# Designed miniproteins, single chains, continued (3): the designs that were tried, part 36

Each design is a single chain, and the fold is of that chain. pLDDT is the mean over its residues in the fold that is shown.

## One batch from the design tools (miniprotein)

Design m9292
Fold by ESMFold2-Fast:
Structure m9292 (fold): chain A 56 residues (1-56)
Amino acid sequence: MEEEFRELAERLVNAKTPEEHAQALLEIGRMGGAKDLDKLEEEVQRLLDAYRKVQE
């Protein structure tokens, strides 16, 4: 878990796009045992759509 978390944190820090950032967050959520991963993915996608509209 420690090394897995470190690798995900590195991906999060090195994410160049909101999409990459969101993917890293989803991976962290899976590691944390989020019970409704599908719902989390839907919410993240919704945030990405909103973010893309506001950003660039």
Scores: mean pLDDT 66

Design m9293
Fold by ESMFold2-Fast:
Structure m9293 (fold): chain A 65 residues (1-65)
Amino acid sequence: SSAKKESIKKLLEALKKFFKENPEAKEGQEQLIKLFIETLKEKYKVKEEEIEEIKKELEEEKKKI
């Protein structure tokens, strides 16, 4: 649904903002990524293919910090 996509986008943007504001908090970044992926699977029932794409995007963002 549109609401689900918007919620996921907001969470993803919040994670990226946290990475930029807290570049030294590597363990926190990793834990937040893990929790986010679990939320996508359990709460939003996101397909594995979409999760792989989001995971790749987060890894790329993390490497830039």
Scores: mean pLDDT 79

Design m9294
Fold by ESMFold2-Fast:
Structure m9294 (fold): chain A 76 residues (1-76)
Amino acid sequence: MVNLSEEEIEELKKIFKKYDKDGDGVLDKAELTELLKDLGWPETAEEVIAKYDADGDGRLDFDEFLMMYEDLKKKR
């Protein structure tokens, strides 16, 4: 459950697709590392996956990505 507007969700969907180089609808650790680095966020992909990867597959789907973004955005 995310407290993001429909407009924010659409923008995040564009960002997600930009880093989803495989086009499989998930971000792996390498793709997530590039995303976090490009956003200038200090968190590692490993920390993010450990917190938001509900499936335990080592990747983030779009819903998990939205939860991550909402939480990390609150950290400024």
Scores: mean pLDDT 75

Design m9295
Fold by ESMFold2-Fast:
Parts: structure tokens; sequence; C-alpha cells
Structure m9295 (fold): chain A 107 residues (1-107)
């Protein structure tokens, strides 16, 4: 089953650190931070106008650090497939305890 799994999501100031695993054929991903109220649909392109910060061309497993964003607790970390912003494959909340919360996305 093709699935992204967040292992840890933390925010400190303008820095978000995400530990994740992507299962499936994608070898590279793009990780982005979007506001909590962003409308997201799994399998559809992430709206670039909603992106606060991103890190492109990240390995499908490991840790990504995103800096330089106006990030707030409750903002969403989004994994998209591919080397650039692509289809949404997973979403997690930025939490102080590092435990990701799954969110329903618009249909």
Amino acid sequence: ETEARYLDVRAEGDTVTVTYELKGPAKKITVAVVPRDAELTYGELLPEDKVLAKKENVPAKGTATITGAEVRPGDLVVVTSGEKLGPVVNVAAIGPDGRPTGFPVAA
C-alpha cells in the first residue's frame, strides 16, 4: 500500500522538523507547511498559494528540516509525491508533543 507515515513533527520558531516514511514507488518527495485552514484533497496538487514554506527533492524516508516560514502550532505538514510540489499523499498537524494528527481533507 502506498502511504506516507509521519513518525515525528515538531515546530520551533520558524523551523519545522519532520521525520517520515513514504511507502510506494516514489523515491523523492516535497514537504510543505500550509496553514491549518488550508483546503487539501488527497491525490490532488497542493495549492502553491497556500504554501508557507517547502523543501523539495527530499528522500522518501528520513528527516526533513524546513526553515524561514511564519509557522504556528496547528499548521499542517504536507507530503507531496515527487521532486516538486505534487499530489498530496499525507497530512499531519504540527504538535508540541511530536505526535502527528491525521486530518480529513476536502473530498
Scores: mean pLDDT 67

Design m9296
Fold by ESMFold2-Fast:
Structure m9296 (fold): chain A 116 residues (1-116)
Amino acid sequence: MVVVTESGGGTVPEGGSQTLTGNVEVDPADIVGVAWIRETPGKGALGVAGLSSKVSLAKSVAGRFTISLDKAKRTAYLNMSNLQKEDTGTYYLLVAALVDGVLRMAAGEGTQVTVV
């Protein structure tokens, strides 16, 4: 079973910076990919950043957000800069990993970010 533990949310001023972290309880060699999604009430879910063989960023966050994965530490990061009020939402780390040769997907419980 893949377990994802998220941290680093909170209330952040507009123009500020915040880092979200997600720890993944799986062998780092078995991680296939990670993605951060944002859920905003009334707007639904948006894929914000993804990393498998390469980085993919939503156009609304390109140049402001970066995604990284430290496989040795089993930790995914979302570094957010120049935060906009539109970045407010609940952020979920999605992980795709091989467990006993079977592809499994797991999500964290969500981390609230509020831009004021």
Scores: mean pLDDT 83

Design m9297
Fold by ESMFold2-Fast:
Parts: C-alpha cells; structure tokens; sequence
Structure m9297 (fold): chain A 63 residues (1-63)
C-alpha cells in the first residue's frame, strides 16, 4: 500500500468522508469537507501539485 501516493491518500479520505457525511450529503457539505482536507494538507507542508492530485481523486471517488 503506497501511503505516500496522492491516489491512495485521496481514496482513503473519500472513504472516510462517505462514512462521515452519509449518502444524502449535499454538494455544499462535500465541498466544505474537501476544502478542509485541502487546507489540512497545505498546513502539513504538502506541495500544491500533491494537494491538487489528492483533491481530484477525492472528487472522482465521490462522483
């Protein structure tokens, strides 16, 4: 399991968000949580390219 890949991290976060928000979560609720994840990754020192890839994977998994 490559924990350092944006795809693996994005998928893991998407699973957590699905569990936390439930199936009836609004687009606004999903976007708010994705924005919090983006900020948390930025605060942790990840590159903009890495953050963009993680967010793209989260959005792909939640679609």
Amino acid sequence: EPLSSPESIGRAIAVTLRDKLGPDASQAERDAWIAQVEQALRDAGYSDEFIEAVVAEIRRELA
Scores: mean pLDDT 78

Design m9298
Fold by ESMFold2-Fast:
Structure m9298 (fold): chain A 96 residues (1-96)
Amino acid sequence: MRAEEERRKLETARLLREAGEALETAGEAVRVDPSAEEGARELLAAIHERAAAAGPEAAEVAERARRIFEERSPAEGARAAGELLRREGERLEKEV
């Protein structure tokens, strides 16, 4: 059970970190080209669905990221949401 919990936590950490890095990259793309906004929004929706499937902890972090995205301009929102996801992934990885 403990090893399975650690594995699940590491899988969640990796998901959040990779999702965060992808969303930060999408934010830079939107900053350079506003037509990339739809792609960033679709990426965020996909991240939210994948996090919800991974469990309540991942779902909560993804929901926080979604709120940050909606509160800011698309480029700034994507970057800030991505930074949150990456940071939370790094935090979870250090806890195992």
Scores: mean pLDDT 83

Design m9299
Fold by ESMFold2-Fast:
Structure m9299 (fold): chain A 69 residues (1-69)
Amino acid sequence: MSDKQLEQDITISLARMVRGIAERIASRTTGRLREEALRAKELADQAIEAAKAGDLDKARKLILEALRT
């Protein structure tokens, strides 16, 4: 149970890192690659909100989806 807060903090940090990478790619690219990066950023933003709400399973799924795009 004490591990849950550590998992939440790690999950939020990972989602924020993915968001930052996606935002950087989106700012430096055009066309389809930019569209994919913007989608990954959107999924990462949703993952941050899910993790803050305590839904770590949803947050993890959203992070994995962002990494697939």
Scores: mean pLDDT 82

Design m9300
Fold by ESMFold2-Fast:
Structure m9300 (fold): chain A 80 residues (1-80)
Amino acid sequence: SERVERLLAEADRIIAEAKELLEKSTDPNIQELYRKAIELAEQARRLIREHPDDPQAVLEAEVYLTLATMILALAKKIES
């Protein structure tokens, strides 16, 4: 499924970027936001891997990735 492959790639990108930014961050509050983004993206990735053929699970994973993306963007904006 192209949708499943895309969502897994998105999750991997969010996790990689958030981990890199977490390592460079010195603010405990911003570090918490990066950790939350990682946790949500990892939950999405697990949900897709366990239930790739369940449209409700795929939709739920998309919501988690949207939230992870928003939290990551917010953390980056606060640090700028």
Scores: mean pLDDT 89

Design m9301
Fold by ESMFold2-Fast:
Structure m9301 (fold): chain A 52 residues (1-52)
Amino acid sequence: MKKITITVPGKPAAEVKQRLLAAGIKVLEVIGNDTVIVESDLSEEELRALVA
C-alpha cells in the first residue's frame, strides 16, 4: 500500500472520507476541508472514481 493524496472538486473532505471508508479504504488524514490522505493499493484515479 502507498500513501495517496486526493482532492475532489465540489465535495467536502468529510463526504470523500465517508465514501472511501465505505469502500474499505484506510483513511490516514484529512487536510483542510477538501483534501484526504489514504493508504491504498488503488491509483489516485481509481480513488477519485469511487467518490465522484
Scores: mean pLDDT 78

Design m9302
Fold by ESMFold2-Fast:
Structure m9302 (fold): chain A 94 residues (1-94)
Amino acid sequence: SLVSKAAAYSTAGDLLFVAARELDDPEEVAQAIRDAGETFKKAVELYKQAGNEELAKEVAERGIKNLRDVAEYHGSPEVRRVAEEAIAELEKLL
C-alpha cells in the first residue's frame, strides 16, 4: 500500500540522518543529507497520494528538524547549503 511504502521511506530517511552524524567527510555528509532529504520527500509525497495529510505534515516537519540538526552538528558551509536546499523542497510540500 502507499501508506506502507511511505512508512518505509520515512524510516529509511531517519536512518540516513543517524548515518550522516557518524560521517566526518563533508562531501559524504552532504551526500547523506541529499539522500535523506529525497527519501523524506518521497515519504511525504506517498502519504499525500494516500490522502493522509496529517502524516505527510508530521514526516515533512520531522525531516526539516533532522536536516537542521545534522547541518548544525557538522557545521560546514557545504553541508548547511545542501540541508537548506532539502528543507526548502520539504517546505514546498507543506
Scores: mean pLDDT 85

Design m9303
Fold by ESMFold2-Fast:
Structure m9303 (fold): chain A 65 residues (1-65)
Amino acid sequence: VEEKLEELRELLKKAGVPEETIDKLIAALRAKNREEVEKIFEEIRPKLSPEEAKKVAELINEILE
């Protein structure tokens, strides 16, 4: 779990997502709060390339298992 969270953090950081937003997403993922995760993902999606968005979505799904 931690390894996937760190991978997600690095990917979002490289995409220019603010650290504060990344921290909120990670906190929501740790809490298994799917509604909050979806809300935050909608906020950051426009900052991601299509390829980055797919990778982020995959990592989120794996973490929420």
Scores: mean pLDDT 80

Design m9304
Fold by ESMFold2-Fast:
Structure m9304 (fold): chain A 75 residues (1-75)
Amino acid sequence: AKEALELMTEGSVHEIAGAVYKRINDKEGALEHYRKAVEYFEKAVELARKAGDEKLKEAAENARRGALEAIKEIE
């Protein structure tokens, strides 16, 4: 459970970094960090699912979708 939350935190840090790179018009840096955020959120979904934590799984899935939308917007 805590491990999945740590992955969520790491994903959020990369999502913030992606937003900062986007703000300074560094498209490559933004995409790199948003892609890392997706990876962390996907790992969080898997761990939450294995733990039977439906609420955390849904939160991680929503965060993953947000990061994917950000990538789509930049690409």
Scores: mean pLDDT 85

Design m9305
Fold by ESMFold2-Fast:
Structure m9305 (fold): chain A 104 residues (1-104)
Amino acid sequence: SFIDELIEKIKKAKSLEELYEVMREAARRFGSTAELPDDPSVENVAAAFTAVIGALYGPEEAQRVADRLQRLIAEMRAAGLTPEEAFQRLKDEIIEILKELKER
């Protein structure tokens, strides 16, 4: 399935930059028309992933995912996570979301 292929690509991403490229490619392949910035940030990865979910599952699922990732980013900042810790936590959350959506 597309979701299983996406999960495997996410698992293989070793940096925020690689994760962002996976999300940009997925958004393009699934027909998202969202303009994505060139800078790989936690916020831009979250935005790109939200665009992927919007293309696959529609705007209501995209909004739920956006809200969930915004909460995660706020919590990570409050906790003072390192860039490496923030990357791993974001990656794990994205995989969890994809697994949850696959079962629906």
Scores: mean pLDDT 85

Design m9306
Fold by ESMFold2-Fast:
Structure m9306 (fold): chain A 62 residues (1-62)
Amino acid sequence: SIAEEAQELGKLWKTDPAKAAKLAAELARRLGLDELVPLAEQGATDSELFTRTLAALVVRGA
């Protein structure tokens, strides 16, 4: 599910934030939520923005 994928991305961010941000951007594109792509990418250096972006992916992707 999208929620499970987002949870795994949140865990990955703690060890590899750049990879987590890249995969979150790919998830956004896959869901047709292209407006979230730049926010996901910026999430590589901003944990609060990354968490908000994952929440948006779950809510809008459902």
Scores: mean pLDDT 88

Design m9307
Fold by ESMFold2-Fast:
Structure m9307 (fold): chain A 58 residues (1-58)
Amino acid sequence: SLEEAKAALERGDYERAVQLAMKALAENPNDKEVTDLLARAIARQRGDPEALAAAESR
């Protein structure tokens, strides 16, 4: 799930990246990498550079 979410994000399929990242987070709720990826995917989907910067700061 996480690797597929990364691939989707890299291809610009932000909606799919969010779905896959949410699924990965449900399986591993303590995984910071999954949480960061989900925040980044949402920021990219909304076109919000401040949210993207905040996600990468954590």
Scores: mean pLDDT 74

Design m9308
Fold by ESMFold2-Fast:
Structure m9308 (fold): chain A 58 residues (1-58)
Amino acid sequence: SAFLEQGRQHRANLSEEKRQIIDDIAATLRKIGDGIDEGLAYLRAGGSREKALELASK
């Protein structure tokens, strides 16, 4: 309905600044996750814990 679509658009506009902040936080968390994934892959391949922690530190 028109009311539901208008409400959805209004909520999107009102939350735009908050969404931008959340997106920035999410981008930072993704970088951290990528480093952890590299460290875990290195450990799975039989690598040392010390080097895996270096990789996980980005």
Scores: mean pLDDT 75

Design m9309
Fold by ESMFold2-Fast:
Structure m9309 (fold): chain A 62 residues (1-62)
Amino acid sequence: KEADFENLLAQVRELVRQGFPEEALAAGETQIAGLLARGEISEAEAREWLETLRATVAELEA
């Protein structure tokens, strides 16, 4: 759901700002995998969310 993804991105952004971009990516990827395993999102949605996650981390690192 939208709120779940927004919360995920907020946590990821905070971890990157604290200097833990690798941990942010790992945490985000784990949460997305969990949602996919529960059937809360499709494989296509999981791929889109992972791309957004990686792009967000890259932006904050720039």
Scores: mean pLDDT 80

Design m9310
Fold by ESMFold2-Fast:
Structure m9310 (fold): chain A 61 residues (1-61)
Amino acid sequence: MVEVEVYEEGDTLFIKAKAETLEDAKKAAEEAVKKNNAEIEEILTGFSGDVAGVLVIAKKK
């Protein structure tokens, strides 16, 4: 299971990804950044039970 949410505030993108592994969540978030033509500024990671979460803060190019 992989879930990705993207929302935008001005020139900033907030990308949330959840997956069964941190690696999958991070990859999904990075693909979303690339798709939105943005550059990663910050990555936050966390876990909730068997689910890994990643929040990426990115800036539009």
Scores: mean pLDDT 78

Design m9311
Fold by ESMFold2-Fast:
Structure m9311 (fold): chain A 55 residues (1-55)
Amino acid sequence: MPPTLEQLRAQVDRVRATESPAAALAILERGIAEHADDPELVAYLREERARLLAE
């Protein structure tokens, strides 16, 4: 089922903390591809991706 913005954010934060930045990045990139029709969600995911890559 489609995740809410809050669920997706919590999942990314958890994966980043417990697994790796690369795993979190994969979730963000998949989210951008799957939700390309949702400009607000894509904008959020791109912002989180940019933040993660700048680290």
Scores: mean pLDDT 74

Design m9312
Fold by ESMFold2-Fast:
Structure m9312 (fold): chain A 77 residues (1-77)
Amino acid sequence: MLSDEELFEELGKEVQKLYEEILKNRDDPEKVQELSEEILKKIDEAIEKLTNPELVELLKQLRDHIEAFTKKLLELA
């Protein structure tokens, strides 16, 4: 089983890859929406699995940041 730290590190790698895909597809609002929903889903799944409250709080902050970023991109499209 993955530790909280290993889950957090793996999630960070996955989120970074999806974020890079959003930047490549910023002119496609449907693709941006799909990719952001995938990021948020992965974060929500990790929050459910993590027991460390500090890591959970960091993921909640990341979730809010991704939502704000995606909203801004969609407003510009």
Scores: mean pLDDT 80

Design m9313
Fold by ESMFold2-Fast:
Order: sequence, then structure tokens, then C-alpha cells
Structure m9313 (fold): chain A 93 residues (1-93)
Amino acid sequence: MIVSREGLRELFIDMVRGLIVRLEHPSGPPLDPQDLRDLALVIYGMLGRDPSEVPAEVTFDQVLALLEEAGREAGVPQSEIDELLARLRRLSS
């Protein structure tokens, strides 16, 4: 799917917000391997990449790297990307 830069920005922000909400939920289930792979598949789609190129096993750090790339492509300032990714890393610890 070809996504506009504005649409990519909205998808990036929505995904980051959704992850923050999920990770901050004290009784919510942890991110399992399938959740991480599903996130990578969505981000690959946002970046216009072939979903068959997504590895069978995806780490949280790989998802964060993909989010950084998506935020950069969406034109989000690097300082905002760094702050959001740092928050996600803290919540996953």
C-alpha cells in the first residue's frame, strides 16, 4: 500500500501511542513473539516493503528500529523519535 507522508505520520503516531498504552497497562498481556512480528508486518507495509521479507522471529529492538525508520520517513523530527523510542524502551524494561 502506498501511503502519503501525512498518512505515514498519522500511522506512526497511532502505533507509538497504542504501544505506550499497551505497555503501560499493569494487567495487560506482555508483547509475545507473534505481537512483535505483527507490528513488524504493519511497519513493513507502511514503508512499502514486501511482507515476505519480515523475519520469522522479530525482537522488540528490531520493532523499535523499524519505528525509527517509519518516523524518519514520515518527517517526524529526530528529537521526537528519540524521545518516543526511549519511552518505549523504558516501558519494556
Scores: mean pLDDT 78

Design m9314
Fold by ESMFold2-Fast:
Structure m9314 (fold): chain A 75 residues (1-75)
Amino acid sequence: ALEEALADPSRQLEAAEELARRALEAAAAGRHEEAVRLYGEAVYLAALGLGLPEEEARRLAELARERVRAALEAA
């Protein structure tokens, strides 16, 4: 279940990898807003899986979204 994945660090990292792959596919398809959202979620789950506090995970996800948006706009 998704709730189980969010509680388990190893499952959180697996979910992050899957979201990162989906973000890359969305970017390749020109769906920039979807790519930004999916990549932000991937960074959030990866940070939680690495043991970072939720507040820091949220901050990193926001920063990742900003960077990806800028990169896609520049491409």
Scores: mean pLDDT 79

Design m9315
Fold by ESMFold2-Fast:
Structure m9315 (fold): chain A 81 residues (1-81)
Amino acid sequence: YEEEIKKDPNNADAYLKLGEHYYVQGKYEEAVKYFEKAIELDPNNWYAYQLLADVYAKLGEQEKADELYERSLKIADEKIK
């Protein structure tokens, strides 16, 4: 994951995978940082919003998680149309 970012710092998918790596290790604050970078690079990636919402739910930030879930669904709906 880190090697992919070094080769292409604009690779949103690499940041997404790195965030998932920290998420499964229970490093939720680090996962947030990488998912936020993935969203910044690709704001239409509804899946990145979904994963960020999952992390905030684990951190007890349910209101933020709910807002991100809603955002994810809205982006997914726009992508289909």
Scores: mean pLDDT 76

Design m9316
Fold by ESMFold2-Fast:
Structure m9316 (fold): chain A 69 residues (1-69)
Amino acid sequence: SVNTQQFVDSAQSVISDPRADSDILGRVYRDMMIQLGMDPDTAQRIADRLRRDRDRAIQGIQRLIDQLQ
């Protein structure tokens, strides 16, 4: 049993929160990529790029949510 739905629901809540900054969005993206099998160092480097653009971070998380459904 994969708790994928709880993980998706949590990510959706974060991207829907207008107070979520690009740092928290980057962490959510990193954690999602790691759950999908990306190595932690690669996921962190991608997340570090997203912290510079909040809208890009939200779009990245939304695409991962869509992929997990």
Scores: mean pLDDT 76

Design m9317
Fold by ESMFold2-Fast:
Structure m9317 (fold): chain A 71 residues (1-71)
Amino acid sequence: MIEELRQRFYEHAAQAAEALAAGDLETAKEHIRKAAEAAVEAFVAQGYDEEEVRRKAEETVARDEALIDAL
């Protein structure tokens, strides 16, 4: 169900934000990756191509992890 995937995305996004606020960069990266996986599942459920969505999600995660590493 898309609503469940949306909830999972927001839960992981919130945990990533909390980890960043606490200075726990590795935990933040873990939750960013889990949020991205929930987003991929939600877009695929809506009829988007899995390979394309996963590629874009991987690009977004890599960018976000690079920004965290620059902190």
Scores: mean pLDDT 82

Design m9318
Fold by ESMFold2-Fast:
Structure m9318 (fold): chain A 96 residues (1-96)
Amino acid sequence: SWEEEFRKEVEKLVDELIEKYGLTPEQAELLRKGAERLVESFPEWVKRIVEETGLSEEEARKRVFELMKGILEAVADIFRGIDKAIELSKKGIKVE
């Protein structure tokens, strides 16, 4: 089904983002869980876009996929930023 193809594309994207951003195993697990929830919501988001915009189902699927890509990329970038912030905070804390 197209849902299975979509899930495989999202899983591939998540793997690419984990490598690109150098995510920790814990961050990688959180990103994978977040991606799975987005995949579960995909059919409802596609349906809503078709109903509210009059776009074809194929075009709505493309738009939702691109939005999900943007969301996952942003989340991966935030995780990397948090790690950097924690590292900087630890270097700035002098225990007296």
Scores: mean pLDDT 79

Design m9319
Fold by ESMFold2-Fast:
Structure m9319 (fold): chain A 100 residues (1-100)
Amino acid sequence: SQSDPAVLELAIEVSFLAMALALAEKYGEKDPEETAELIRRMTQRVADALAALGLDEEAARIRELGERAAEAFRRGDAEAGVRYAREALDLAVAALERLL
């Protein structure tokens, strides 16, 4: 177990992204603009936490997936939005698991 404050920060941001994904699955079709902004904000926060740990490639990929998710929600494609957001969460969880 690693008690690195930066790893703890990543774990917290990953938890918020997981909650945002659950909200996006429920509200993405009804409130696409707010859902798009929530997912973009949460993926950006996860990407910033990864970059602080030197994981720049993972950070860039998660940021790109968050932007794709937001664009999909704005186009009314909530299924694609959720899929991109889930890919971002899966990558973030995999990165966190490697640090534990």
Scores: mean pLDDT 90

Design m9320
Fold by ESMFold2-Fast:
Structure m9320 (fold): chain A 65 residues (1-65)
Amino acid sequence: NKERGEELAEQLRRDKPQIIEFARENPEYKPLLIEQIEGQIEQARKLGFEEAAEELEELLEELKK
């Protein structure tokens, strides 16, 4: 369902700043967040949710800074 992938991508765009701030405030959780996001990228690509996968990859790059 392409619509679900698009909705997920939009939700990720909205949530991204909050996730980044949480990681900044709680750096001890960054490794766990990175692992979760990497797994979500794999699942999104398997489902064909390309936009969501791209948003997750951008989030992953921000968390690695």
Scores: mean pLDDT 82

Design m9321
Fold by ESMFold2-Fast:
Structure m9321 (fold): chain A 58 residues (1-58)
Amino acid sequence: ADLEDLDNVSRATAEAAKRIPATPEQVAAATSWVLKNHAGASFEDLVAAVEARLRAAA
């Protein structure tokens, strides 16, 4: 379960990073937040959550 959540969040983070330029530190922070708050969400919801966090960090 935990490994599947990490893999899904990592793939969603890669997708979001294609659209929003961000530093590795910003990406890591967004990934950690989404993994903590949205683990188990759909892939589309994970992508949207990472994008929102990256926009807030920029």
Scores: mean pLDDT 76

Design m9322
Fold by ESMFold2-Fast:
Structure m9322 (fold): chain A 88 residues (1-88)
Amino acid sequence: MKAGEEAVRELEPEARERVDGDKEQRYELLRKALEKAIEKLKEKEDLERLLELYKKGLEEIAENPFSSSEELTELLEEAIAKLEEKLK
């Protein structure tokens, strides 16, 4: 139950040291969150569904770009690569 709160607390002290106004640190936290989500999944079907979801996310970003879309595109591409590796 409290494992999610503990994971946030473990990331948050590290972020606080440097984040004050640094966007790059926030994207690093998002990257780690995506990686943890992928690691949590054990079933091949769940991994394939997450892969499809992230690919659709890239398509939606391309259709409706916004100021942080480049960083999110990079994060999703990295997550897709990790999912494809895990599915091999």
Scores: mean pLDDT 65

Design m9323
Fold by ESMFold2-Fast:
Structure m9323 (fold): chain A 65 residues (1-65)
Amino acid sequence: SLEELAERVREALLALGVPEEVAEEVAKLIRQGDFEKAAELAARALESLGQPVIAKVARREILEA
């Protein structure tokens, strides 16, 4: 479900050090079905933390959901 995907992505982003406000916004975008914005926001946040490989994986997983 979108809710389960949103929570999994939120928890993963928080575990990787993404700020709670950003992780919540990504989860909200997934729940709304806005996968393109969710993927871009998640990838940008992870890139800002120096995690470009994880950012690429996150973008792919969200867009393929």
Scores: mean pLDDT 85

Design m9324
Fold by ESMFold2-Fast:
Structure m9324 (fold): chain A 56 residues (1-56)
Amino acid sequence: SEAEELAREAARLAREGRYEEAVRLAKQAIDVSTEADAAARAVALATLHEAEKILA
């Protein structure tokens, strides 16, 4: 799904230290997620939380 692709890309960007881009894509993954995307939504939320904590 689009949510899965965005969550995967957000996690990759966070691993590369590209936290501002990771936050943007994680938010997009959350916004487009449906009930079927529960795992992707969880990954995106975790990525968003970790990246925002680093940027704070």
Scores: mean pLDDT 84

Design m9325
Fold by ESMFold2-Fast:
Structure m9325 (fold): chain A 66 residues (1-66)
Amino acid sequence: RDEALAEIVRYANQAIEAASKGDDEKAQEWIDKAAEVARRYLGEEVAENVRKALQTVADIAKKEAE
């Protein structure tokens, strides 16, 4: 579980970085990877919450970078 959380955080950081650079496609790839790790190890509900949270943060990062 802790290893899965570390991977999710790593992918989340990559998604935020990509979004802040305006790379929407790359940000979505990292969000999808984080959600997939969450689905595999923590379940579907956690995966959906991770995806939703990361999409929100990525949207904010993109707007602030503009």
Scores: mean pLDDT 79

Design m9326
Fold by ESMFold2-Fast:
Structure m9326 (fold): chain A 55 residues (1-55)
Amino acid sequence: MEEILRKIGEILRTIGEILDLELEIKREGETEEKRRKLKELEERKKELMEELREL
């Protein structure tokens, strides 16, 4: 249970980072660098969700 809650916390933090980057893109425009970073964060979110599924 503790491990599951910790993993959920990591997922929520990653979602927060994605939202912050999406807001930055909306304010400043989309660049190749920001697009790449967004893809990396989405991939990390997927990995964390799969890890949670295996717990």
Scores: mean pLDDT 81

Design m9327
Fold by ESMFold2-Fast:
Structure m9327 (fold): chain A 66 residues (1-66)
Amino acid sequence: SKELDELISEALTLANELYAKGRKEVADEIRELVERARQLYDQGKFDEALEIAKEAVERAKKELGL
């Protein structure tokens, strides 16, 4: 899914920024959400995968003060 790929890419970019700012535990949690979204997609649970990917992006933005 293009939407899922874009959300995963955004979440990972934001996780890298969190990691660079010393927020390694939060960055790892965002990466875990991304991995969960990929697993859900592979299971055919597309709506759940998109929801978790959106949550990863939203959390990462909030943690960065965006």
Scores: mean pLDDT 90

Design m9328
Fold by ESMFold2-Fast:
Structure m9328 (fold): chain A 78 residues (1-78)
Amino acid sequence: SEVEKAKKLLDEARESLQAGDYERAITLAEEAVKLAKGKDPVLEAQAYSLIARAYARLGDLEKAQEYFDKAVKVLKEA
């Protein structure tokens, strides 16, 4: 299913984030968002939160805040 694919992508994104590959983590988490959107708001929010953390590690604080706000909004509207 799309949700199971999103979970796998998010797990791979977490591994990339832990390894310091922030660009890969963002790419994988963005794919997870696309698959989770409208189907699993918790998974979508977790993916947005991971993108926010990756941007913070890259020093892009504006994008980090943007994606963190997206995660919060998804959870509040669920």
Scores: mean pLDDT 89

Design m9329
Fold by ESMFold2-Fast:
Structure m9329 (fold): chain A 76 residues (1-76)
Amino acid sequence: DLEEEAKKYLAEAEEAEKKGDYLSAAVYYYHAAEYYKKLNKTEEAIELYKKAREYAEKAGAEDLVEQIEKKLKELE
């Protein structure tokens, strides 16, 4: 179930965010966004990609930032 997987990653992202684990938060928000994209929930996917980018930037994960920005440009 794609929606259950999306919600699972969203919950993991929120817990990582609370702990200040920016890299894990970025990765989990990215996975949640990928599942919402597969569900054709484009608006929700864009919001989650933006959160993933924010936390990837805070983590210094430049390669992940570039991948997310590419995804956002294709959706927007």
Scores: mean pLDDT 86

